# Designed miniproteins, single chains, continued (5): the designs that were tried, part 57

Each design is a single chain, and the fold is of that chain. pLDDT is the mean over its residues in the fold that is shown.

## One batch from the design tools (miniprotein)

Design m18096
Fold by ESMFold2-Fast:
Structure m18096 (fold): chain A 63 residues (1-63)
Amino acid sequence: SKAERDELARRLEEEAIRAAEEGDTFSAAAYVLGLASLVAVDPEDEVAREALERAVRALNEAL
């Protein structure tokens, strides 16, 4: 369902940001790929797209 997809996007974003803040850039990149997969399935999903943008920003700041 859309609600389950939104919850997954939220969790992947939280985990990506946490990993990036801890310097675990490998795990952060893996979570970003998970978010990218959600966007690839539904490119018009604003929740997943915005979550991906925030996660990518956190990863880039950690690199």
Scores: mean pLDDT 87

Design m18097
Fold by ESMFold2-Fast:
Structure m18097 (fold): chain A 58 residues (1-58)
Amino acid sequence: GVLERAEALDPRAAARLREAIAAGDGEAANRYGTHVVATSGDGELGRELGALLRELGL
């Protein structure tokens, strides 16, 4: 899934993203998701992460 792709690209930022999602911290989740996208240059991952966070209410 999208989180597994994030982990493959940036394991540290993806771990913090998972922690933020588990905590319901939308600001932190968006910050770490943006970091993964910015580092990888993967715009499709950015769209998929944004959709996931919206579905989770973050």
Scores: mean pLDDT 84

Design m18098
Fold by ESMFold2-Fast:
Structure m18098 (fold): chain A 100 residues (1-100)
Amino acid sequence: MDELVERIMEIFGVSREAAEAELAELADLSEEKIREYLDVLEEARRTLSQEKVDFLRALVRLALAAGRDVQEALRIARESEPGQASPENARRVAELMENG
């Protein structure tokens, strides 16, 4: 489990205490789903801007809560236009994913 905390610290650039709090928020998910979430965000960190990563983080959390595919959230974040990566747009996109 230290591995998951260390990955969250690296991906988000947060303290260990903040990473442990983030992992606690994901406690309702299986370890496999948590790893899937982190794998998607780690891939995004290598290929996307920080703004798109923050947008994707919000989308993935909403997608997982709705039982949706996290890879679809990654696709949407990659295709987003500059300036569309916002918490309000994450909510709108999650609603479209739920209905599509």
Scores: mean pLDDT 69

Design m18099
Fold by ESMFold2-Fast:
Structure m18099 (fold): chain A 62 residues (1-62)
Amino acid sequence: SVAERLEALLAAATERIAAGDYEGAIAVLEEALALLREHRPDDTATIASLEAKLATLRALAA
């Protein structure tokens, strides 16, 4: 399901952040955002939260 894919991507992002792999974390969070925008566009709070997290990770990866 979409929910199971989102959970897997968010878990992978958490593991990559813990490993210091910010670029890898960004990749899976971008994938999660794409799924949310396509399948859960009304979940504006979660989308905004992930967008903010992506901005932070991009700053750390630079």
Scores: mean pLDDT 85

Design m18100
Fold by ESMFold2-Fast:
Structure m18100 (fold): chain A 59 residues (1-59)
Amino acid sequence: QAEHDALGIALAGATNKAIEYRDKAEELAKVDPELAEQYKKLSDGYEATRDALAAQLAA
């Protein structure tokens, strides 16, 4: 139960960060495209983490 709860918290955190960094990348895309690309990579990384955690939670 505690392990499942910790996994759920980690999943929520990764999901929130993926959204946050994606939104930041979109904000910066026309102002600072180099920084936008960095935030996009961070968002992509957190989306991969989210998907891995979601798969583990569903197993």
Scores: mean pLDDT 81

Design m18101
Fold by ESMFold2-Fast:
Parts: C-alpha cells; sequence; structure tokens
Structure m18101 (fold): chain A 58 residues (1-58)
C-alpha cells in the first residue's frame, strides 16, 4: 500500500541518522528501534507511537 511505501521512506531517513542517538532521544532501547526497522511485531504500541511521532517530524 501507499502507507507501507511511505513508511519505508521514513525508515530510510532514520537509517541515515545515528540509530543509537535516535533510540536515546525517543527513550527506547536500540533493540526496540532495530525491531521496528526490521518490521517486527514485537514492538509495543507505546514505542510505535514514539517512533511514528519522530518520523512525522522528518
Amino acid sequence: SVEEKLKKLRIDEIDKLDQKEVAKLLGISQSTLSNYLRGSKAVSEENLEKINEFIEKL
């Protein structure tokens, strides 16, 4: 879907940044951010909301 394509583009923007610093800024673990970037279902809704809010600011 268009939403999945936009999500991939936003993920590519995060990949250009220091993932460790991004995780610290969001108050999540680097493992959680890595799981999100891999499309893992293991990421909680709370952490997904934090990541999505950050991406929307890009």
Scores: mean pLDDT 70

Design m18102
Fold by ESMFold2-Fast:
Structure m18102 (fold): chain A 91 residues (1-91)
Amino acid sequence: SEEYKRAAEVLRKLAEEIRSADDFTAEVLGTLALMLLHLLAKYSEDPEVAEKLRQYADEVAAAINARDRDGLVSALEKAAKFLEEYAKKKE
């Protein structure tokens, strides 16, 4: 799916920018990633995919609330990898 490939690219770019960002910028970028994950879950046709995306959204939200930079980056990279792998299975 082109949609899932694009979403994975966005999440990886946000993770890269978060690594070197200040706390405010990291929270802004993390919040944008959280919104993207919620929208993908909402519009997912596959309930298993939707549930997995909600789990990653919860991990992202927890990392933002804890101000855990490494946890936030890790959660975004896991979500991106999941979307990349799922996009390949649809081929």
Scores: mean pLDDT 87

Design m18103
Fold by ESMFold2-Fast:
Structure m18103 (fold): chain A 76 residues (1-76)
Amino acid sequence: MSEIVARIIGLILRAIGEVLDGPESHEEAVRALKEAADLAKEHNDLDSLELLLKVAKDNGLEEAVEYIEKKIKELE
């Protein structure tokens, strides 16, 4: 579904941008990834959830990692 995937990608790009912006934007990065995870779960999109988990782990966003792992478990 192109519209939902596009929104998830947009939220991922926003989260990466916030991480690159600095420590003061860390909470916004976490929020963007959590919003993307909620959207992916709502549409049963495990592939997007796995991508979000990788992005969160690669950027050291522990709160987002825990949240996304919970969403993946809820779908399994």
Scores: mean pLDDT 81

Design m18104
Fold by ESMFold2-Fast:
Structure m18104 (fold): chain A 83 residues (1-83)
Amino acid sequence: IDEAGVLEALGSMALTLGMYDLAIELYEKALELNPENASAWLNLGEAYAKQGKLELAREYYEKAVEIGDEKIQKEAQENIEKL
């Protein structure tokens, strides 16, 4: 069972519903299980950006750029430019 993937999916649902604190907690738990999950780093950055914590958002987007595939890297870079 992909527990990290389930936590990431729940985090994305929380993010969509504007539950940013819950989304952050769920993504952080997903990353504790799988720290190489680039999409979780990307989404954690987005959750912090939605809270106005732009410096933290940038750090997490940069992590997503570092370990992500081309798709995640591009999305993270675009999000950094919007900060």
Scores: mean pLDDT 84

Design m18105
Fold by ESMFold2-Fast:
Structure m18105 (fold): chain A 80 residues (1-80)
Amino acid sequence: SMIEGVIRTSEIGYEHAKNGDYKSAAMSSKSARDGARKLGLPQEIIDLLERSYIYAKNGDYEKAAEYSERGRELLRRYLE
């Protein structure tokens, strides 16, 4: 599904960050946020993914990962 696509994109971003590829991690975070907006997902999910992207863009990868993980948790609950 397209929602599973957003989750997958967010997870790819986490793996890039884990491997030290912070530029690709930030781009994946942006893509996950943009995907959530395009799909009209609940605002609380969009807000978590937006905060993740903002933190990633500003070099705070620990907070970016935290907000990204919270966004993925809500996405999985929403999908179920």
Scores: mean pLDDT 83

Design m18106
Fold by ESMFold2-Fast:
Structure m18106 (fold): chain A 76 residues (1-76)
Amino acid sequence: GEEARERALEEGRRLIEKYRSSSPEELLAAGQAKAAEMRRQGFINPENREELLEAADEVLERARRAAEELERERLE
């Protein structure tokens, strides 16, 4: 349900925040790993599959944007 999606997004947000002091490469890698984990959970729990797949895509997109922000900061 919606709660599974909200929890997944919150976990992704905390992961991105944690890795903001790291490199863009490390942040992106962490986001990719978390998205893969969420997708796997969607296959294990079909009742939350759609929400977990959507959350995984959003977490990956947010990690990509955060990595781009860090890259831009490094170029300044």
Scores: mean pLDDT 78

Design m18107
Fold by ESMFold2-Fast:
Structure m18107 (fold): chain A 58 residues (1-58)
Amino acid sequence: VVPALVELLKHESQLVQGAAAKALGEIQEARAALEELLKHEDWQVRLAAKEALKRIEE
C-alpha cells in the first residue's frame, strides 16, 4: 500500500498527489518514505510530502 501511494505522489495531477498525501498521512509508518520525498526534484511532490508529514504529526 505505501509503495503505491508514494508512486501517486509523483503523479503529474495535483488532485492525485493530494489524495495520495492524505492517505499517506493516515499511515504513521510511512514517515520515512515521506521524508525521502522531501528531497524530490519536483517542488509539487515535496509540498505534497510535507502536507502528509504534517498530518502524521497530529
Scores: mean pLDDT 70

Design m18108
Fold by ESMFold2-Fast:
Structure m18108 (fold): chain A 65 residues (1-65)
Amino acid sequence: PQELIKEAEKALKKGDYKKAYKLAMKAHEVSTDRELAEQALKLAAKAAKGLGDTKKAQQLQQILD
């Protein structure tokens, strides 16, 4: 899961929001550690916002509350 999180961060830095979202969601799915799962979900929310999907980004942020 850490490797997927790092790849998602790299994709975000490059502006590849589609890839970042997919990698972050995959990291969330396979993570058994709460801290890593929350980090992956935060990355997914940032990627969704970058894609212009503000509703999805808001939903993901609500899970983190």
Scores: mean pLDDT 77

Design m18109
Fold by ESMFold2-Fast:
Structure m18109 (fold): chain A 85 residues (1-85)
Amino acid sequence: SEKLKEKQKRIEELAAEGQKLWEEVEKAKTKEELEELKKRAEKLIEELKKLLEETEDEELKKQIEQMIGLMEQLLKKIKEKLKEL
């Protein structure tokens, strides 16, 4: 369906942002950079959770849940790096 294709495109856009965040976290050297990345990761998790609530398709739900898990792992990594600074 067209609505399903629109949701898939949104998931792909959020996945691309998540990949970019992961790369930026690996390169981050300052507390200010990590705080900004933390804020962006938290916002992405919020957007993914909202998308999950709006999603009825079981396969898309699974994909979104996997992305939330990966982003929560990234957020934990950011928080740990912040404690070391």
Scores: mean pLDDT 86

Design m18110
Fold by ESMFold2-Fast:
Structure m18110 (fold): chain A 95 residues (1-95)
Amino acid sequence: YYSLAMVYASLGKLEEAEKYVEEAEKEYGKDNPVVLFARGYVLYKQEKYEEAIEEFEKAIALNPKFSLAWRNLAEALEKLGKHEEAAEARKKAEE
């Protein structure tokens, strides 16, 4: 379900992406790092950058080596003009 959420979000099919995030939450739980990441990615595609950051930070708290979550956190921070914080998150993604 998480992979379908990512695919639909990438295609701009945000309602379908939300549906698949909800299915992933039912299967894997809301506190799963991959599910939190998928939620954040859908929020990012909806241009809800502050909410996306919260979800990416939760994913990273559970899995600090989640490079993709750090990378997407950096992108969301850039959208809010937080260039210094984005640069730090990008460094973490490269580790």
Scores: mean pLDDT 83

Design m18111
Fold by ESMFold2-Fast:
Structure m18111 (fold): chain A 65 residues (1-65)
Amino acid sequence: ASRQAAAEIELIALGLEKGAGVRVREVDGALWVEIHDASPEEAEELKERAREILEEKGLKLGRLE
């Protein structure tokens, strides 16, 4: 869906801005978000932002690592 594509792009861009890698996958209508190369503090901030972005777009979060 267009909302999903927009959310994926936004999350990837946010990760790049922090110097982190963000990978997004769809599994059974839910998004799985993986964060790499981030400090524990940055990872927590990215996780909070990911939850907000998905909620705003009405998308279901399946996994956040």
Scores: mean pLDDT 78

Design m18112
Fold by ESMFold2-Fast:
Structure m18112 (fold): chain A 71 residues (1-71)
Amino acid sequence: LSDKEKDAMLSYFDTDNSGVVSKEELIKYLKEELGLSDEEAEELFKEADKDKSGVISKEELLELLEKLKEK
């Protein structure tokens, strides 16, 4: 991902600068924008949530998106 794509994605999920993306927000994005099923979206969330906090950091989100584009 380019620098501009990373910044745009972070701005999309975190308009209040909290630095995290909730499970619900990520699952909604994966289902609506990428056409994934509930099960696929939850699996990807668990893979990205490395510290098991229940939310995704901006770094974890960017890693997930980069991995999805690699296929």
Scores: mean pLDDT 69

Design m18114
Fold by ESMFold2-Fast:
Structure m18114 (fold): chain A 100 residues (1-100)
Amino acid sequence: SSAELQKVLLFAVGIAMRLMAEAVELALEGREELAKRISEEVVKGLKEVEKAKDAIEALEALIRTLERVRRLAEEGGDARTAALATELLEEVRALLEELK
C-alpha cells in the first residue's frame, strides 16, 4: 500500500542519516576517501529506494545498498560502519519478512 511504501521511505531516510553520521566521523578521522565512497553509495541507494513502486521493492533496494556499504566498510577496514550496516541489514530483512 501507499502508506506502507511511505513508512519504508521514512525508515530508509533514518538509515541514511545514521550511515552519513558514520561517514562524517570517518572524514574527521582522516579517512576521507572511504567516507566519500560510503556517502556516494548511501545517496545512490536513497535514489533507488525513492524510485521503488512498492514497499517490497524499496526494502530490496535498501538491502542492496546496505550490502554495498558493508562491503566498502569491510574492505576499508572500518569495523564500526561494517557492524552498523550488518545491524541495519537484519532490521530491513526482518521488515521485509513481515511484508511478505
Scores: mean pLDDT 90

Design m18115
Fold by ESMFold2-Fast:
Structure m18115 (fold): chain A 73 residues (1-73)
Amino acid sequence: GEKEDAERLLKMAEELARKAEEALEAGDVLEAEIYLGLIRIILGLLKLFAPEEEEAIKRIDEMIDRLEARLAE
């Protein structure tokens, strides 16, 4: 159901965030930006189809904020 789909999307976002962090450690800003863009798409899908999954949405928002802060430096 929607909860299982939200769990899958959250896991995908966590994997993409891990890859974005690895790209940043390697100095690959373009690759990090691509992964960040994909995480933003996942967040949009969660907000549209599973808005009740507030904790998953919050966790992904926090991942995006952290990655954006690192990219701004």
Scores: mean pLDDT 84

Design m18116
Fold by ESMFold2-Fast:
Structure m18116 (fold): chain A 94 residues (1-94)
Amino acid sequence: SMDELFQEALRRFAAEAEKLGVPSETTTRAQAAIYHAARDESLSPEEQIARSAAYVRRVLEEAGVPEEVIERLVARMRELLTAVFEGRPVPAVE
């Protein structure tokens, strides 16, 4: 389901953030920001991704996360949410 894909995207985002040394509290706040922004039914999928990016960036900047790490996590979040809105990626079979 879309909700299952979305929860998987949030888990993968959190795992990446932890690998990059982002504190657990900051990661949780970033996940909450993504959840709220990417569930705004008044926005298109593209607008929901853009809003999620802005909210995640703000959370990470306020926590003093380095810009290089912020750019990587925002890019990763965009990739994960795009996959959610497009449905499950089909791997190359041959």
Scores: mean pLDDT 79

Design m18117
Fold by ESMFold2-Fast:
Structure m18117 (fold): chain A 63 residues (1-63)
Amino acid sequence: MKLSDEEIEREVLILDAAVLLVVARKEGNEEAAALAEEAIRAARAGDVERARELIARARETLA
């Protein structure tokens, strides 16, 4: 099995967004949860730039 750097980046973004989703749901932060769900969707679609933006917004909302 050989993963490209792009494949590794997508998997890392999916994991980061999944962790943020769990935290957002535990805190009851619906905005952060929605952003994290969209980030997972974007990363799965290969839209790395969109996923990064959504993760950053979710983190800001949880700060």
Scores: mean pLDDT 81

Design m18119
Fold by ESMFold2-Fast:
Structure m18119 (fold): chain A 66 residues (1-66)
Amino acid sequence: AEELLKKAQEAFDNGDFETARKLYEEALKVDPNNAEAWRLLAEIYLLQGKYDEAVKYSLKAIEAEK
């Protein structure tokens, strides 16, 4: 899970948002309680103009926080 998050962050930093999205989704399948990964996934969807998905995943981040 942690190695997937590192690769996702590297992809995000390089502007490869599609690869970053895939890697965050894979990390969340392993650990769905990772609030930071849900938040970053929501940010990627927001950057792509997918507002409904961004809101949905932001709510999942809040749920996973505690």
Scores: mean pLDDT 80

Design m18120
Fold by ESMFold2-Fast:
Structure m18120 (fold): chain A 87 residues (1-87)
Amino acid sequence: EEAEKTAERWIAIASPEDRARILLELGNYYYKQGKYDKAIQYYEEAIRVGTPEIRAEAYRNLAKVYEKQGKTDEAEKWRQKAEELEA
């Protein structure tokens, strides 16, 4: 909650590239907390504003989230997107 509000302030003033990195880090933070819905939201935002490198990392992390939720088909879809972007 407080961390999210602070992050929103930093995101608002950050460059697009820095914003994508902050969003990716927030996704990772919520993934570690087991808050998968929030992790997915932040990874999706990182994908929207990120470079191909940030997007690939976000796709891989989305795959890990879906794998943890037992959604293996969804996990494989995102894993393939990451590989395609890094090919």
Scores: mean pLDDT 78

Design m18121
Fold by ESMFold2-Fast:
Structure m18121 (fold): chain A 66 residues (1-66)
Amino acid sequence: MAADITVRRLDAHTIELTSADGSRLTIRVEDGEPVAVEVENAWIDALSKEPLKAERLLAAMRAHRA
C-alpha cells in the first residue's frame, strides 16, 4: 500500500514531500505550478512499484495549499 507522505511548504516557491521511510522529494513551484523536481532514486523506484503513491502525493499537496 502507499506509504504515508508528509507535505511541507518551505517557502513561496518550494514544497518538500517526505515519505514514511524518510526519503524526500523537493518540488519547485512557480505561478502555482511545479517546474522542477529534485528527487532521491528511492522515490523513482517506489513510484514505479506503487502507482497509487502518486495519488497520495497529489492529495497531500492539495492539503497544504496555502
Scores: mean pLDDT 59

Design m18122
Fold by ESMFold2-Fast:
Structure m18122 (fold): chain A 107 residues (1-107)
Amino acid sequence: AVVLTQSPASLSAAEGATVTLTATASQPVGTAVDWFLQRPGQLPELLISNASTLAPGVDSRFSGSGSGTTYTLTISSVRPEDAGVYYALSRAHSPVSRGEGSRLTVV
């Protein structure tokens, strides 16, 4: 099975800061990596599909990059509503693999 390791596990960022989150796969997964935000008490929202494609209706402050084994989500000009847990998901192999998440607190 593919293991996704997300880093950092938790971080605090000031409003307006740029945040970088990383997911590392235990083996190559190509472009089949998606990023989700789960806000407290809400269902997960798709942010990025296929490593770098911004989901419809998602703010352009979010961007994704990476291929092979290393994938990065960048959040520019962080806002209070960006607080929550960010999950990376790989669809490259069966079953799908999800990382344990990166928690963002906005201060």
Scores: mean pLDDT 87

Design m18123
Fold by ESMFold2-Fast:
Structure m18123 (fold): chain A 53 residues (1-53)
Amino acid sequence: MVLDLEGLLELAKKLGISDEELQLIINRPNLTDEQIEELRKKILEKKLGKKIK
C-alpha cells in the first residue's frame, strides 16, 4: 500500500524530519501520486541512512 499525504506527514514527524522539509510537504497542494512516492523514497532514505537506487 502507498502512503497518502497525511500518512507521509505522520511518518515525517515520527522520524524527526526538519521543519523545512515539513513545510515543503504542507505547502505543496498540487503533489501528484508520483511526487508522493518521491517523498516516501526520501523518508525511507533517511530512515535507512542510505540512498535508494
Scores: mean pLDDT 61

Design m18124
Fold by ESMFold2-Fast:
Structure m18124 (fold): chain A 74 residues (1-74)
Amino acid sequence: MAAARKAEAEKLTEQGRAALAAGNYKEAAELFEKAIEADPNYAEAYRGLAAALAKLGNLEEAAEAARKAEELRA
């Protein structure tokens, strides 16, 4: 169960990173949010969400996502 959730979060996070690289920031944010739903402990998904939200101008939400990523990596 846990391994399957992490694998789904990894897949969604890779899709989110591809969307970020393409400039599709809203799609990237949605993909990273789905990754967090799949595995709420997957720090890379929060890092991606912070980057996407910052590109969209949602700086407060981006800062919150960045803090959560750091908590999970510690």
Scores: mean pLDDT 83

Design m18125
Fold by ESMFold2-Fast:
Structure m18125 (fold): chain A 88 residues (1-88)
Amino acid sequence: MKELLEAEIKLALAQMFAAVLQRMIDSGTLEKESPEELKKLIETLERYIEEVREIAERVPELREEAEELIKRLEEIKKKIQEILKKKE
């Protein structure tokens, strides 16, 4: 129960982070960010992807939700990488 609660909190935080980044992409705000800030966002996304992947492996009750979130985070990461390439 305690481990499941901690995993649910981590998933919620990762979902919130994904939602904020998607909103920034959709509004064009992310394209205004510096290459340094975009690289930091990619590093943060990679950390969230790793944490969510661990939840998918270790918490069977959350596996489906975690796998869907990983796909969403990877899509967001790809979009940020494309924005970064255009600025280089």
Scores: mean pLDDT 84

Design m18126
Fold by ESMFold2-Fast:
Structure m18126 (fold): chain A 67 residues (1-67)
Amino acid sequence: SMTVGPLDREKIEEELAKLEELLKEGKITEEEVEMAKLLLEGLEAKENKDYEKYEEYREKIREYIAK
């Protein structure tokens, strides 16, 4: 499995599941879930030393904030 370091993929999946449940309950917006997913995927890419993918996620986040 290609998971490494302090950022546990299983914990990421659990957090994403919690966000989807909060979205279903109407406590957060779809946009907030999307932003959280981008942040978590960016952090995972950084932990895996995939800096090119990490920068791509950072650019997507910056574009999203600029809207």
Scores: mean pLDDT 69

Design m18127
Fold by ESMFold2-Fast:
Structure m18127 (fold): chain A 69 residues (1-69)
Amino acid sequence: SLLEQAARELGILAAHGEISVQELREARAFLLSKGATEEQIENAIRTADVTVPVEEARARFQALLAELE
């Protein structure tokens, strides 16, 4: 699902430290508002693939957010 994909990309950004605490909170709140669960988001952060380049994760996250709007 788009929500699962968005949570996965958010987790990668968090794992790289390329997202602020505030930006992470706002992104998490947005995904929850679109039907994601807290468990999905927390699992995505814990299991983030740190080998994925941050630039790819950021681009995919932005595209998924636009699709979810």
Scores: mean pLDDT 83

Design m18128
Fold by ESMFold2-Fast:
Structure m18128 (fold): chain A 56 residues (1-56)
Amino acid sequence: GLYRVLVDIRTSGSPEIHFKKGEIVSDAQIASTLPGFSPEQAIALALAEGAIERVS
């Protein structure tokens, strides 16, 4: 699915990942910010934290 970023998302890893508020991102892009989690878990956490919202 597709998600709107509601807050700036930044990782400190290599490579650094930066998603700006207002960007539309895929589930795979969200999962890339939490490499220790499954894509489903990463999406669920981001939704629970209010960091993203579903657009479709």
Scores: mean pLDDT 76

Design m18129
Fold by ESMFold2-Fast:
Structure m18129 (fold): chain A 57 residues (1-57)
Amino acid sequence: AREEALRAAEEAARLAEEQGQPATARSIRHDVERLLAEGRYEEAARAARRALQTLRS
């Protein structure tokens, strides 16, 4: 869960940066990192996957 969340968040942030959305990339990293710091691994993974899905379509 934690590793999956970090991987998805990094991929989503990278795609956001490639699409010219650096603020979005920063928000993705910040939100996932915050949730992980709070021990909310499932929510972190869901947030990262949602961001990745949005940026891929």
Scores: mean pLDDT 82

Design m18130
Fold by ESMFold2-Fast:
Structure m18130 (fold): chain A 50 residues (1-50)
Amino acid sequence: MAKSLDELIEKIKNDPSVKEIVLKLPPGFTARKEAARIYKATGKKVKIEY
């Protein structure tokens, strides 16, 4: 999981057209820590959707 997230972060950083990221999660799950990590690394807004 963490390795795929690091690859995603790198792609987002290299794409200046991406202003906001939306994470779709299965019901009953959360990715708040992952969302915070993306935001900290890219500076882009992250939303979590269930």
Scores: mean pLDDT 71

Design m18131
Fold by ESMFold2-Fast:
Structure m18131 (fold): chain A 65 residues (1-65)
Amino acid sequence: DDATLERLRAQAEEAKAKGDVMGLASIEVGAATNLVAARNAGDEETARRYQELLDEIQKAIDELE
């Protein structure tokens, strides 16, 4: 759902601003879980948005490590 996506995005931005790699890793799990759920539901657009968020989180982790 859009509310979950926006919440995870906001949490990821906060964790990135703090340099909280462990926080980002936890949010990454949440994003991946919702990506799988969207794909299983056949919601291609929601799945793409979660994939974009997941890619952003992975990039942030790489930049902090």
Scores: mean pLDDT 83

Design m18132
Fold by ESMFold2-Fast:
Structure m18132 (fold): chain A 57 residues (1-57)
Amino acid sequence: LGKKVLSMLAIDPSLTFAQIAEILGVSPATVRKAFREAKEKAEDDELLKLLLEKYES
């Protein structure tokens, strides 16, 4: 799930967690959890760090 969330954000960075949740048929809380877990695994991944910068703050 986290990889799908990250891929969608890479294609369209303007997507919100709520919009991604609607597209994937899950709750926004599920999207948020998947993104957070992917973030923790991505601390040494430059591509994922770039995506995280758009959602910091």
Scores: mean pLDDT 70

